# Designed miniproteins, single chains: the designs that were tried, part 63

Each design is a single chain, and the fold is of that chain. pLDDT is the mean over its residues in the fold that is shown.

## One batch from the design tools (miniprotein)

Design m2170
Fold by ESMFold2-Fast:
Structure m2170 (fold): chain A 77 residues (1-77)
Amino acid sequence: MEEIEKKAKEEGDRYLAELQAKVDESVAFIEKLGSPETAERARRVGLRAAEAHAQRVYDETLKKLSEEEKKRIEELQ
């Protein structure tokens, strides 16, 4: 069970890192347009969205792996 949770977390964390990098790129672009305040707001909104999306990936991966393990146990017994 802990191993399944660890794998789901690793996948979620990896996806979060990718989304955070995209947020940073978008924020840097907005900063170059001359609006630091808009860039800071975009960063906050983007990071919240990235965290929510990563959490969804974690939950979906955890559910899928847990269901597969449960089904495998039921099929063996």
Scores: mean pLDDT 79

Design m2171
Fold by ESMFold2-Fast:
Structure m2171 (fold): chain A 71 residues (1-71)
Amino acid sequence: GLEELLRKLEQQRVSKEVADKLRVIGAVLDLEFITGDPEKIDAMSLEERAELAEKLGMKDDAEVLRKAAKE
């Protein structure tokens, strides 16, 4: 999936910071797609988005969003 591709890009020539930002964008897009309510997702904090992702069983996306919320 996206995580495997991003790890390979980090090793080849993409900065970790850019890869981490792309992971966060991917997690937000996954939530918007699954919920069908991008306005509601956009109004949520990163921590609230992480909790919603965890509730929906999106474990990898929840981890990405929780990490971003601490930065």
Scores: mean pLDDT 77

Design m2172
Fold by ESMFold2-Fast:
Structure m2172 (fold): chain A 72 residues (1-72)
Amino acid sequence: VIEETAERVSEISGVPKEEIKKVLTEQVEAGHDPRTTAVILAKYLMEEKGLSNEKAAEAAREVYRSLTEARA
């Protein structure tokens, strides 16, 4: 799930898959829910990678969708 999510987010954002995977893995291991994980990733993309609000929001929606489906 994290691997596939990181790959899709990498395609959306242009950020390397391994960087996205690291952020997602850290948040999931910290016990954060899908919404919190998506928010933290969006903030990372905007603040550390300089992405627009639109691209960060798109990536956050994909994270939330993928992690929520995996818990169902």
Scores: mean pLDDT 78

Design m2173
Fold by ESMFold2-Fast:
Structure m2173 (fold): chain A 80 residues (1-80)
Amino acid sequence: MRRERVREALEAGPEALVKLVLEEGDYSIFWREAVEIGDELEKAGKQEELERFAETVSRAVDLYRKLLGDKKKYPKKLLE
């Protein structure tokens, strides 16, 4: 399932998450599936894991931004 793949990518690191986003062709993963996983961790009281995953998402978004090479190609929703 897509959410399990996103979780696996979050555990592997920011480069794996960016690769998954590119393979799916859907950058909404950064604020849909990633946010859902974050909410699950928060509800489970796994604060350390939540913090680590949040850092991974932040780094992945930055890496994705650099890969696009142009702020004009970066969706406004990801900048907000």
Scores: mean pLDDT 74

Design m2174
Fold by ESMFold2-Fast:
Structure m2174 (fold): chain A 75 residues (1-75)
Amino acid sequence: KKKEEEIKKLKTEVENLRAQIDAVSAQADAHYEEALRTGSPEHKAQAEALDAQRRTLMKEYGKKVRELIKLEKEK
């Protein structure tokens, strides 16, 4: 049925968002470590920008997970 295909699509989107969050988090951590090591304000600014991006992705992830749970309960 169409809903089962939609559930599979949402699962793929959730997995993709998780991978993006992990990648952005790793980049943010690397810039934080470099800022701590060198005292660089540029690396601190980059880490903060990446943290903001991570938070945006986490909100989208939470929304997609809630949509997935709702659809699975309707099945």
Scores: mean pLDDT 82

Design m2175
Fold by ESMFold2-Fast:
Structure m2175 (fold): chain A 78 residues (1-78)
Amino acid sequence: TRDVETEAIVYSSGARITMRVRDGDLEAIRAAGRALQFMVRQVEALGRLDEEVLEAALEMARSSGSPAEVEFRGEQLE
């Protein structure tokens, strides 16, 4: 069974998007991994976490229902 939930928590120095996978089947995990890769690559390319990047990530997670725990730390990107 694939149940998904998405929660976004934004911090002053970064952002955390929490997605929950119930039963963690391969397809759900793969979708969550894609969302994580998308967000990380966007932050790496821009060197910063913009509102547009965050909004795009949230839209992607919402439309695909990809549950996973992802965390962005802009301070880690130099």
Scores: mean pLDDT 49

Design m2176
Fold by ESMFold2-Fast:
Structure m2176 (fold): chain A 77 residues (1-77)
Amino acid sequence: MEEKADKLLELYENKDWKGLKELVEEIEKLSKEKQAEIIGILIKKFIEKGIVEVSLSTEEEIEKALEELKKKLKEKE
């Protein structure tokens, strides 16, 4: 799951919106538990890079972070 989070971050930094969209759709096909794990790792990496300052502590916060990521993808299309 860290591998998917690393790839998602790489695609985001490279502004590969097509690849990012495809990877996000693959992640959405996974179980909620696996999605939560990937998003948790991704947010941690984003905080380390200063991209985002949010801290995830619950499943609801993880789902909210995923929704915000989807909105960002739509804005950049």
Scores: mean pLDDT 67

Design m2177
Fold by ESMFold2-Fast:
Structure m2177 (fold): chain A 75 residues (1-75)
Amino acid sequence: ADAHRAAALLMLDQAIASTTNPELKEYVQRARAHLEAGDLDGAIAELQKAIAIDPNNSYVRAALRATQEARAEAA
């Protein structure tokens, strides 16, 4: 779980650094805050909003997958 959360956080940091879209940045920053708090469901919800804005963003997609893997390990 910790390795997948660390991977998700790294991917979100890359998404923040690479985008100029302020709405995408806001959802990614909210997802990052949820991951830092251990709220995987909250992080997934915010990442789904980010995917709706930019469905081809590889960093957001990778972060969503890593967060879903962390949740699956916790179950």
Scores: mean pLDDT 82

Design m2178
Fold by ESMFold2-Fast:
Structure m2178 (fold): chain A 80 residues (1-80)
Amino acid sequence: PVEKMEKALEEVEKATTAEEALEALKKALDAAQTLEEILLAIGGLLRVIGYLLEGDEEKAIEVAKEVARKLLELAREKYE
C-alpha cells in the first residue's frame, strides 16, 4: 500500500509542469488509505489549482512537492 503512494509522490517530485504535478498528486489521492491522507491530498490539490488560477506555475509545482513530502511522511508513519 505504501509503495503505490511512494510511486505517486516520486512522480510529483519529478514533475516539471503543473499539469504533471496535478496528475501525480491525483494518483497520490487515489493511493490514500486514511482520512488524514485524503484531506491532505485534497487540500494540496486545491492550493495547486489556486496558484494556477493566479498564473504562478512555479509556485503551484512547489506547493505540490511540499504536499507530496508531507503525504510520504504521513504514509510512512503508519507502516514504518
Scores: mean pLDDT 79

Design m2179
Fold by ESMFold2-Fast:
Structure m2179 (fold): chain A 92 residues (1-92)
Amino acid sequence: MEKEELEKLKEEALKELELHIQRRGLELVEAMRDLPDEEQTALLREFGARAKEILKETEKKLNEAKSKEEIEKIKEEALERLDELLAEVLAK
């Protein structure tokens, strides 16, 4: 078992998720440009808080993952949840 390889894959997965959250946050800002500043702040705060919870849950799952396949599935699931979150927030 390549524990060092698994740890690197977990770190890469978390980094990818963090970058994905940043990119989705930028998309949210662009999509809500025409809303009042107070509404923009509220929506961005909600997105950030919920994205942070998804990231925390995903980090816990990754810590328990014992294979490359498990890491990829956990990552894909988290990326999909983040995309769903953006869609929910954009639907207002």
Scores: mean pLDDT 83

Design m2180
Fold by ESMFold2-Fast:
Structure m2180 (fold): chain A 58 residues (1-58)
Amino acid sequence: SDESRRRILQEIRDLLDDLARLYEEKARENKGTPEGELYDELARLYQRGAERLRKELA
């Protein structure tokens, strides 16, 4: 159902927000390294995914 779809998307959005925060923290801790750059890229990816889902849920 549409309601079930919205709940699933909200759950995924929250997980993506959590992942974005986690990888942003890892990027900060590894600043100036190739690993830090990768963590930052992953944080941006998860953040974009979460934002896309926010727009779809609006």
Scores: mean pLDDT 87

Design m2181
Fold by ESMFold2-Fast:
Structure m2181 (fold): chain A 110 residues (1-110)
Amino acid sequence: MTDEQVDAIVDHLRSRLSAAELLVLAYLLEHGRATLEELIAYMESHGYSRAETYAAVDGLIERTLVEREERDGVTILSLGEGLQALRDRLSPEARARMVARLRAWVEANR
């Protein structure tokens, strides 16, 4: 995937999603999946509350950008099918660039 294509995807996501939702996606793009508690800890380190994290996750699930799975009493979050397919096609460098751009925009627009 080209840098221009990565930039176009980042711009599209920024136009449609809140800062909290973008930060959730950045974490899942970097790690592929996370427990809800890992994601909450990450979001709190960026100054978002547990309640704001729940709201962001619910919004992303409604948009089919994130999936939720319950396993042995643990909530696991992963990218929705379309974004997972995108992540699988990204080089490590392109993925890191996309994550960095999403985080930078969130930090600047907080």
Scores: mean pLDDT 85

Design m2182
Fold by ESMFold2-Fast:
Structure m2182 (fold): chain A 90 residues (1-90)
Amino acid sequence: MSEEELRIIAEDLVELEKDPGVVVIREGNTFVVTNLGDPESLKLVEEKIKRWESIEGVTVEKKGNAYIVTLNLSKEELEIFEKIYNELLK
């Protein structure tokens, strides 16, 4: 996965975390993205998911009202992602 793709994913995840109609739970390189039933928040989640499905190394699985997003990263790619993601979270 390229650094530009890692940045796009990180920015998208942070945007979803700031949305009051979305809950994002992180475990390492796996993110559980749950929409709380708001139609605008659902649309935002689905637009991000569609983009991520086009990125090699991203696996998306739908379970009810949640998407399980796994970033299949090397250790080096994970370190880059962590740096970008943490900088965007404040």
Scores: mean pLDDT 83

Design m2183
Fold by ESMFold2-Fast:
Structure m2183 (fold): chain A 88 residues (1-88)
Amino acid sequence: ALKVLIVVTEGASEEMKEAARALAERLAAAGAEVTLETAASKEEALEKARQAIADGYHLAAVFYTENGKIKTEEFRSEDFFEKLRAQQ
């Protein structure tokens, strides 16, 4: 199964939290094993994402706010697309 981490920074807006939940719901509906976590800072969230990929996760998505804008960064394993195709 595709293993996915979603990280949202603490103090995130409700809009950002809903965006993260929507992504988690969509991926879980597609058969992915989804973990949703919070991080104290953007730096902590990015570190959690990198560590997750190193630990065998296929996708790690980070939601954070920068200059009042919602930002999203994604990290993917080298075999992410192969695993994604295997889910379909």
Scores: mean pLDDT 79

Design m2184
Fold by ESMFold2-Fast:
Structure m2184 (fold): chain A 76 residues (1-76)
Amino acid sequence: FREILEKVVEEVSKEFGVPKENLLPALIPIIQKYGSTDDLVFLTRRGQDLYNEGKISDKQRDELSKRLEEKFKKLL
């Protein structure tokens, strides 16, 4: 699971020119569907902190989340 996430994050980061750190909020829906509770707690909390700081808008998060899920499904 984590190995696939790392590949997807790296690909989307390069494709959109967005730092990997800023992709964490967009990973939340994928982790909720496919990840373990530990993965969800660890990554979701950090993602929400970045989102609350205004680093990513709602529209950007939705767009990035859809692209990340698409790439993740392709690697399954």
Scores: mean pLDDT 67

Design m2185
Fold by ESMFold2-Fast:
Formats: sequence, C-alpha cells, structure tokens
Structure m2185 (fold): chain A 74 residues (1-74)
Amino acid sequence: MPPTVLRNAVIYDEDGKKIAELPDVVAPDARAALERLYELGLKIAKEKGLKRVTVRATLVQGDEETDVEIVVEA
C-alpha cells in the first residue's frame, strides 16, 4: 500500500489566525494520519493556552487529494 500523506497542515486559533505550520505527516492510513494531526493540534493548543484550534490539511492517497479540517478542544 502507498503511505497516506497529510500535506500543508496549518493550525488556526479561534479568530482564524494562522499560529503554526506542521511538517508533512506520513502514516499507514488516513485514520493514523488524522490521529497524529489531532495530537499535534492538542499539544499546540495547550502550549498556547487556547481552548480550541482548527487544523486544516490536504490528505493524499495515491492520486486522490481531499481537504480535511479537524477541530481540537483542549
């Protein structure tokens, strides 16, 4: 199986301001990749003292690209 890649991951605060960019996440499947994004979002939310952050990324599997959005509550 080709690995699942999450590209261009960006974390936004509650006001929609970009607060962090994440490196590409490589995982065996979409679930594992999304779990990693959630963990990174939660870590940054806690470090910044934010209750909620939004993480946006592009999920790449083979020739398919899907925009994903995760809301992380700290």
Scores: mean pLDDT 82

Design m2186
Fold by ESMFold2-Fast:
Structure m2186 (fold): chain A 105 residues (1-105)
Amino acid sequence: SKADIWKNGVNIMVGTAKASVADMQARGKISQAQADAINAQLDAWTARAHAAIDAGETSRETFDALVEELGAALSKVLPPHLAQQLTAAIREAVDFMYNLLEGKI
């Protein structure tokens, strides 16, 4: 279903973000505690995104709001530049999924 495609897309983009977080931690750019906090925020965001998809709320406006909420949450545990970088990566992935599912690609 379209909902399953959206959920799989969310799982893939979050998995990619978590891989980036693991690389940052391995390179000493963030602490283990920061990595754990970021992963917890990504898991919470995944749950909220899945709930929106299950409710049929897959509008661009809804996902824009969800990405802004993620950015605000990440800004509490990361320096602004890193929070913006991770948020932008998720934003790009959401835009790609939106264009794909609308048949514009």
Scores: mean pLDDT 83

Design m2187
Fold by ESMFold2-Fast:
Structure m2187 (fold): chain A 87 residues (1-87)
Amino acid sequence: SMDEIRARLRELILELQTLLNEGRLTEEKLRAAVERAKEIARELPEEVSEQMLADLERLEAQYEAGKLSIEEAALAIASLLQEVIDR
């Protein structure tokens, strides 16, 4: 259900915020969060899924290119997930 998908997205946002606040966010944990977000995205309606996957891949590419810090990448991902929840 959409309520279960929204709950999973909120849980992922909370996890990213907690890791950031505690100074425990690593590249491995960031990549794991991106992969979980992609898995959740594939369960969404096709138009929302395609846009969310494209946005996640763009953010991942920007981080790997050194255009975003780990903190900036995590905040951008959390913001993207919140936008999906609010739809």
Scores: mean pLDDT 88

Design m2188
Fold by ESMFold2-Fast:
Structure m2188 (fold): chain A 59 residues (1-59)
Amino acid sequence: SAALEALAAELGLSEAQVEGARTLLRDMGPAVARQYLLRDLGLSEAQADRLLAALEAEL
């Protein structure tokens, strides 16, 4: 979605990183996706929560 693309750009994330988060959320759930965003991508808790909410809205 345009909103997800705009959020990804704001957070400095590549399409591959967003797709990685989407895949983890779909297959492993929000806790695993959140760990990826916080630990591997270095997002804050607020940033991770915003991206997860946007991804869940598309599922």
Scores: mean pLDDT 85

Design m2189
Fold by ESMFold2-Fast:
Structure m2189 (fold): chain A 90 residues (1-90)
Amino acid sequence: SEKDAIIKQLEEKLTKIRNEISELLEKNELSHEDLKEVAKKYEEILDLYENALLQIQSLSPEEAKKLLEETLKKMEELYKEIKEIIEKAS
């Protein structure tokens, strides 16, 4: 169904972000404060993902697609912030 395709796109985006963060953390030594900030932003990504999954079940396919686009954009923005924190670590 269209909703199944939307859910799959959210799952794939989360998996990609998680893997990329893991790779960045393996290559960079972060302070406790930087690790805490990364963890906080990653939790925000998880909250966006979980809230989107909950809302999709109650939405029309058209509304679900719009929520997908908005959620993917917000997840990407948070991931970009995480990447900046990790790459600035000395």
Scores: mean pLDDT 87

Design m2190
Fold by ESMFold2-Fast:
Structure m2190 (fold): chain A 109 residues (1-109)
Amino acid sequence: GSEDEQEAFIKKYVDAFITRFKSLSAAEQEKALQQLVSDAEELLQLEESGDEEALQKFARQKFSLIIAYLNPSDEELVPTARQVLLAELEALAELKPEQTVPLLEKLKK
Protein backbone atom coordinates (compact mmCIF):
# COMPACT_ATOMS: atom_id res chain seq x y z
CA GLY A 1 0.00 0.00 0.00
CA SER A 2 2.48 2.62 -1.21
CA GLU A 3 2.17 5.84 -3.22
CA ASP A 4 3.54 3.91 -6.22
CA GLU A 5 0.68 1.42 -5.93
CA GLN A 6 -1.88 4.25 -5.79
CA GLU A 7 -0.36 5.85 -8.92
CA ALA A 8 -0.49 2.46 -10.68
CA PHE A 9 -4.19 2.06 -9.79
CA ILE A 10 -4.97 5.60 -11.00
CA LYS A 11 -3.18 4.89 -14.29
CA LYS A 12 -5.07 1.61 -14.82
CA TYR A 13 -8.37 3.31 -13.95
CA VAL A 14 -7.68 6.17 -16.39
CA ASP A 15 -6.56 3.76 -19.14
CA ALA A 16 -9.82 1.79 -18.70
CA PHE A 17 -11.82 5.05 -18.65
CA ILE A 18 -10.27 6.24 -21.94
CA THR A 19 -10.77 2.83 -23.59
CA ARG A 20 -14.45 2.89 -22.58
CA PHE A 21 -14.79 6.55 -23.67
CA LYS A 22 -13.39 5.77 -27.15
CA SER A 23 -15.92 2.92 -27.52
CA LEU A 24 -18.89 5.27 -26.88
CA SER A 25 -21.00 6.97 -29.55
CA ALA A 26 -20.36 10.69 -30.19
CA ALA A 27 -23.50 11.62 -28.21
CA GLU A 28 -22.49 9.39 -25.27
CA GLN A 29 -18.93 10.81 -25.35
CA GLU A 30 -20.39 14.35 -25.14
CA LYS A 31 -22.56 13.40 -22.13
CA ALA A 32 -19.62 11.68 -20.38
CA LEU A 33 -17.40 14.72 -21.02
CA GLN A 34 -20.10 17.09 -19.71
CA GLN A 35 -20.30 15.00 -16.51
CA LEU A 36 -16.51 15.06 -16.09
CA VAL A 37 -16.44 18.85 -16.64
CA SER A 38 -19.25 19.27 -14.08
CA ASP A 39 -17.38 17.09 -11.55
CA ALA A 40 -14.15 19.08 -12.03
CA GLU A 41 -15.99 22.43 -11.68
CA GLU A 42 -17.64 21.15 -8.46
CA LEU A 43 -14.21 20.15 -7.11
CA LEU A 44 -12.86 23.66 -7.88
CA GLN A 45 -15.81 25.33 -6.09
CA LEU A 46 -15.37 23.06 -3.05
CA GLU A 47 -11.63 23.83 -2.91
CA GLU A 48 -12.37 27.60 -3.10
CA SER A 49 -14.95 27.27 -0.28
CA GLY A 50 -12.39 25.66 2.07
CA ASP A 51 -15.08 23.20 3.23
CA GLU A 52 -13.00 20.10 4.01
CA GLU A 53 -16.07 18.02 4.95
CA ALA A 54 -17.75 18.81 1.61
CA LEU A 55 -14.54 17.84 -0.24
CA GLN A 56 -14.48 14.49 1.60
CA LYS A 57 -18.14 13.84 0.69
CA PHE A 58 -17.44 14.73 -2.95
CA ALA A 59 -14.51 12.29 -3.11
CA ARG A 60 -16.59 9.47 -1.63
CA GLN A 61 -19.60 10.09 -3.90
CA LYS A 62 -17.77 10.61 -7.22
CA PHE A 63 -14.83 8.21 -6.79
CA SER A 64 -16.37 5.35 -4.79
CA LEU A 65 -15.06 2.80 -7.34
CA ILE A 66 -11.44 4.02 -7.27
CA ILE A 67 -11.63 4.41 -3.47
CA ALA A 68 -12.70 0.75 -3.27
CA TYR A 69 -9.78 -0.20 -5.54
CA LEU A 70 -7.26 1.69 -3.37
CA ASN A 71 -8.62 0.10 -0.16
CA PRO A 72 -11.90 0.68 1.75
CA SER A 73 -9.84 1.38 4.89
CA ASP A 74 -8.30 4.56 3.39
CA GLU A 75 -9.96 7.48 5.21
CA GLU A 76 -8.99 10.64 3.31
CA LEU A 77 -8.70 10.48 -0.49
CA VAL A 78 -9.48 14.11 -1.48
CA PRO A 79 -6.02 14.52 -3.11
CA THR A 80 -6.64 11.24 -4.98
CA ALA A 81 -9.93 12.62 -6.35
CA ARG A 82 -8.08 15.68 -7.70
CA GLN A 83 -5.29 13.51 -9.14
CA VAL A 84 -7.82 11.22 -10.88
CA LEU A 85 -9.72 14.18 -12.40
CA LEU A 86 -6.45 15.75 -13.62
CA ALA A 87 -5.31 12.45 -15.17
CA GLU A 88 -8.71 11.88 -16.87
CA LEU A 89 -8.77 15.46 -18.23
CA GLU A 90 -5.16 15.23 -19.47
CA ALA A 91 -5.95 11.96 -21.28
CA LEU A 92 -9.15 13.46 -22.78
CA ALA A 93 -7.30 16.64 -23.85
CA GLU A 94 -5.76 14.58 -26.67
CA LEU A 95 -9.29 13.63 -27.89
CA LYS A 96 -11.37 16.70 -26.83
CA PRO A 97 -8.91 19.60 -26.31
CA GLU A 98 -11.45 22.44 -26.76
CA GLN A 99 -13.58 21.20 -23.84
CA THR A 100 -10.80 19.93 -21.51
CA VAL A 101 -7.79 22.28 -21.85
CA PRO A 102 -9.48 25.38 -20.25
CA LEU A 103 -10.59 23.22 -17.31
CA LEU A 104 -7.09 21.75 -16.92
CA GLU A 105 -5.69 25.30 -16.71
CA LYS A 106 -8.16 26.10 -13.90
CA LEU A 107 -7.19 22.93 -11.99
CA LYS A 108 -3.41 23.44 -12.37
CA LYS A 109 -1.96 25.69 -9.66
Scores: mean pLDDT 71

Design m2191
Fold by ESMFold2-Fast:
Order: C-alpha cells, then sequence, then structure tokens
Structure m2191 (fold): chain A 69 residues (1-69)
C-alpha cells in the first residue's frame, strides 16, 4: 500500500544488502503474494536467511515488507 515503503524495501535488498536482482524480486513477490501479514514476514525472513543475510537484516526487511502492504 505504501509506495515509499515498497521502494525502501527494494533499495534495502539491492543497495544496502547487495542481493542480486533476482533474489530481491523473489522477496518482493513473496511479500506481495502473501495471504497474511504473518506469511509475508515469514517468507521474507526465510528467503533472506537462505541467502546469507543476518537475523537483524532479515527482521528489518520483514518489517519494511509489512509496512509496504
Amino acid sequence: SSVEAEKELYDLLTKELGLPREVAERVMKAAFDAKSVEEARQKVRTILLEHGASEEDAERAAELAVKAL
């Protein structure tokens, strides 16, 4: 719902965390296709942890994904 939060999430994933574009796109799709806020949070965290993000960075991204919904 917040276009600013959506852009901020994408910038976090690609510019701050340095994830490949395809991983960032996967995170964005998982967040916006989720059936609930909790599912969005869980899927975002899981993808980021699989790709070597810290627990702290995964939580930051999950919170921002929820804000973007």
Scores: mean pLDDT 83

Design m2192
Fold by ESMFold2-Fast:
Structure m2192 (fold): chain A 91 residues (1-91)
Amino acid sequence: MLSDDEIKRRLAEGFGVSVSTISKVLNGDKEAQEKILKIVGEELEKAGVSPERKEEILERLRKILEEGAKTKSVKELAERLLELQGEEYKR
C-alpha cells in the first residue's frame, strides 16, 4: 500500500501540478481546485472532447475534489479520480 506522500506525488505528476497544490486541494483551497479544473479542462479541449462532455467531466471532477477536501483523505481522492478516469478515458 502506498504512503499518503507517494499518492500525493503520483497525483501531482498525473495532473502536472506540484505536491503542494494537491495538499491545498485536500485543505479545501478553492484556488487550487480551480487550477486542477483549468488544467483538466484545457487537456479535454485539446483532446477534442465536446463542450457538453467536457462540462460533465469537470462537474464530476469538481465534486470529487470537494469530497477530498471534506474527507481529508488522499487515498479516497485518488480512488475517486481513478474511477472517473476509468469511465472517461479507458482503453
Scores: mean pLDDT 78

Design m2193
Fold by ESMFold2-Fast:
Structure m2193 (fold): chain A 67 residues (1-67)
Amino acid sequence: AAELIKKAEQLLEEAIRAAAEGDTKKMNDLINEAEGLYKAAGEPVEGRRQRLKTAIEGGRLLLEKNS
């Protein structure tokens, strides 16, 4: 379970970079993969996508501000 969550977090970091590059398709693909890993780890999937998108948007804005 913990290893699946770590993989999901790594995919979210990649999704943040994709979002910063304007690659919406890659961002969504990575979010879908992370969501699948959270589901496999027993995390509820309902509402998870919204939380993941919020985290990605926050990370993107942070990278934009600090670049």
Scores: mean pLDDT 70

Design m2194
Fold by ESMFold2-Fast:
Structure m2194 (fold): chain A 99 residues (1-99)
Amino acid sequence: MLEELEELEKALLRVLGPFFELLLQGVSREEAIEYTAKNTTDEEIEKAKEAAEYAKKKAEEVIAANASDKVIVKAAQNAIELMELYLEILEEILELRKE
């Protein structure tokens, strides 16, 4: 579990770490996507997508196992929404690379 979380974090941060750092510095979302597309490989983006999908699946399993615990369910739902946002960003980066 912990080892899996470390690998997921590394895969996601490799692509999205610089992206979010740019957003925190006031760079536009469009410019941050362009920067990330120029500074990452297709393999790194695919690994980040795999990590986000895996994290989303694990959060769905947490909801299924804890359906009566509204606090845990809400936390897991928030994690799913965050992973869906990451997947949207990663897909936009991949589409830009096709240009």
Scores: mean pLDDT 82

Design m2195
Fold by ESMFold2-Fast:
Structure m2195 (fold): chain A 76 residues (1-76)
Amino acid sequence: ERQAFLDEVHRQVEELLKKFDELAKQGKDFDTIVEELRRWAKEKGLPEWLLLIALGVYTGDLKLQAEGIRKLLEER
């Protein structure tokens, strides 16, 4: 249940962040990186709020973190 969910989320987030790092190393702009990662998240079944929070934490972007939290709270 919750434990299995957290384990799966952790694994998927690690893979997503690794892809982000590789795209950033290639010098791609942030908009292009976000578009590619949205496709990855959709294929993996990751919700938008999780993608935004993970990216915001990884990049230190407080605005992305806030948007992700906002979307999570709207999922009621």
Scores: mean pLDDT 74

Design m2196
Fold by ESMFold2-Fast:
Structure m2196 (fold): chain A 84 residues (1-84)
Amino acid sequence: DARARLAEGLELLRRGLELVRRGRELGDEALIKEGIDLFREGFELLAEVFTNDSDAVQALPREEVERLLEVAPYLPLLLEELEA
């Protein structure tokens, strides 16, 4: 059920990003940490799917590709939080 895992991973990444963004705007470290945890979980799900099915990236629906593109600009911010 690679498609369900892709959808779950992308949703976790989206929610994680939203929480990190909100937490930074509010100065709320708890929201930032919650967002990082969700993002990490989403990345692990996506990495597992992509490792098991290399064609999954090319078979992604447009909607899911758009979600990945929304996440990509925030990867540097998440790396900073993970290193802190």
Scores: mean pLDDT 68

Design m2197
Fold by ESMFold2-Fast:
Structure m2197 (fold): chain A 99 residues (1-99)
Amino acid sequence: EEELQRRLDALNNALKAIEKGYKESVELGEEAIRRMRELAEQTGDPRFREMADRVEELVKKAEELYKDKSKITEAGGAVNGMLAEARRALREVDEKKAA
């Protein structure tokens, strides 16, 4: 009984940490998408729209995986992939604004 309660508490704490990280990651992804779409409209360069679409696909993938508790580990992987793409896209946006 006590061992089961300890395992449940550990899982609940892990889920709360994942939920916080997930929300922060989605917000960053959404910001990156908005900035890239703005730059695509300003420059007419389709590469920024393509990058925005890729980040949007990763956000949707993370949301779908996060919805299923059995896929929490996969959701974490998808979120990390989304963050990597969002950071890369934001660097591209910053470089183009500086140029």
Scores: mean pLDDT 67

Design m2198
Fold by ESMFold2-Fast:
Structure m2198 (fold): chain A 99 residues (1-99)
Amino acid sequence: ARARLEELIRQILAYLSKPSASEDLKKELEEMKAKAEELRKLVDAGEITTEEAVEKLVEYAKEHAPFIYLLLELARLSLEVEPAPADQEELERAMEAIV
């Protein structure tokens, strides 16, 4: 839903508006890189699948990298964009004019 996407963008912009945003993001990136390298070694050893590694990385981001997690949620929503309510009403009006 567009409203969810707009809310998520607002949360991202609010995070970036913090004086500490640059340092917080750098810390999150370093933590995510370390976890990604750990998980890649487990995939290379055949202990987990690539799909399991991605799931574990997302869960780690949720707890340890809240800004990166917001970006991952934004990416997910961008793949699931639904028509705005206004587009739905416009379509309904067009159909009512035909029938």
Scores: mean pLDDT 71

Design m2199
Fold by ESMFold2-Fast:
Parts: C-alpha cells; sequence; structure tokens
Structure m2199 (fold): chain A 81 residues (1-81)
C-alpha cells in the first residue's frame, strides 16, 4: 500500500474516472468513441500505477452497470495483469 500521498492520488484518479465513465455512458451519440478513448486512458493510468487492482474492478463493475461492456472487459484484464 502507498503512503498518504499515493492513496490521495489513487482516490483522485478513481473519482475522475468514475465521472468520465458516467459522462461517456450519458453521451449516446459518442459513446463508442468515448469508450475507446477511456480504455486508452485507463490503460495509461494503470500502467503508471495510479489505480489499484481493486479500484480497476470497481470501475469495471460501474462500466458494466452503465452498459460500457468493452470498457468493463478492458478494466478486468488490467486488474489481472
Amino acid sequence: MGDAQAAAAEAATFAVLVEMIRATAADEARREELERELIAVARSLADAGLLTPEQLLELAELAEELGLGRLAEALRELARA
């Protein structure tokens, strides 16, 4: 587990991704494009160590609930990598 600063950065990153996931799901016209962009963003953030496997699984469950199945699968794969 990180120190207090690392935990704060992870919490902030998680909160931003939650809002981006909800915004993507709400934009029906651009949903597919935004979902692909968000997958790339999530991969970059996970690679940088800014998201824990637990946070990736929580984001995957939110994405699945909101109908973003491709993002949900990508997030689960990142949590296992």
Scores: mean pLDDT 82

Design m2200
Fold by ESMFold2-Fast:
Structure m2200 (fold): chain A 91 residues (1-91)
Amino acid sequence: GREETLARLRELLEEAEKILEEAERLKEEGASPEQLRELLLEAEELLGLALIEVAIRRLEGLPPTPEELELVEKLKEIVKKLKELLKEAEK
């Protein structure tokens, strides 16, 4: 139900936050743009899964809650930060 959707979105966000932390560390250590691209792809896949969860809920006639939307927005912000880290590493 909704509780399972919230738990899943929280798990996806937690994994994305770990990816961002690792990407920030790798950039500080002079990591290649290729390593950062792989982390960005993983985070984009997590965001995709979160968007699918929300889309399924809408199709079931159950509108997403503000909490579910907030978790998706936090995932989008992590992907945005990863794109910024990659862009800086490519300079």
Scores: mean pLDDT 85

Design m2201
Fold by ESMFold2-Fast:
Structure m2201 (fold): chain A 65 residues (1-65)
Amino acid sequence: SSLRAAGDRLVANLRANGVSDDDIAEIQALLDEEVRKEAEGDRAGVRRYVARTTGVAIRGIGDVL
């Protein structure tokens, strides 16, 4: 799905910016959950996924600063 492709690109960018493997694994788990919900017709899952992954990314960036 387009959500999966976008999520894979996000993971690659986060890894390039030094986000931890643990945070990346959490983002991948959230992506898999939202892709499943999208397949069930839950379009609101995209917004929830973005909010959750943004929180993880901010935490990872904060650990670098």
Scores: mean pLDDT 67

Design m2202
Fold by ESMFold2-Fast:
Structure m2202 (fold): chain A 87 residues (1-87)
Amino acid sequence: MELSPAEVVYMLMASLLKEAEEDPSITQQQIIDGVQKVLETAKKLNAPEEVLKLIEETLKKLQTASKEEAIKLVRETVEKIRELVLS
């Protein structure tokens, strides 16, 4: 089954969110690095411009976020990507 680029990005971000929520030892830098890798993958797959912009905006906000704020930002981004995929 061939997943759309947006669906792949959604799955990668949802996986990162789950890891961040389940691993209390994860650092805000690891969350930032994870989102950066998702953005790089999204660009390679030619994901929709709306998805790319959303991840780029999230990555910018993550630079000044605490770990708890970072997890919240990733969660909000996952939900927004889900809305775009289902629309």
Scores: mean pLDDT 84

Design m2203
Fold by ESMFold2-Fast:
Structure m2203 (fold): chain A 71 residues (1-71)
Amino acid sequence: KALEVLKEALERAEKNNNERLARALRQGIKSIENGADPKSVLTGLLLRAIHENDEETAKLLQEALEELEAE
């Protein structure tokens, strides 16, 4: 589920021409695939999305974090 949300966030960031956030999202996806803690990765990406003023991507990342915490 976390990877699915990140891939959706990446598509939105690319459509919004947010190259910095798109790069961070690609790196986050790769990190999780390599065994990084999804909560830590999602938290970092959420902060990045907020700093980049990408409200839509920030919302998706926050929802993913809430789902992981509910498990």
Scores: mean pLDDT 77

Design m2204
Fold by ESMFold2-Fast:
Structure m2204 (fold): chain A 89 residues (1-89)
Amino acid sequence: MAELEAAGAELEAALSPELIEKIEKLAIELGEKAEKEAEGKSKEEQQKLVAETTREVAEKSASLIEDPALAEKLLELAEAGIEANLAAA
């Protein structure tokens, strides 16, 4: 948990405020879409949708980042977040 938060803070410090806002808006938009798709689904299916949505947000956000090292860190952070979420279930 703390390690993911530290990695996230480091990534945010390296990204421009404009990029951070775009990533946040993407997360909200795709999150809302996932919530609608989760309606009537089982808890297990909802968790899969959350993981898939998190990965999609990370991939789209990474495509907006010109620095390949930062893009890779974002993808790694998203994957770690997915694992942490699944472990907490």
Scores: mean pLDDT 74

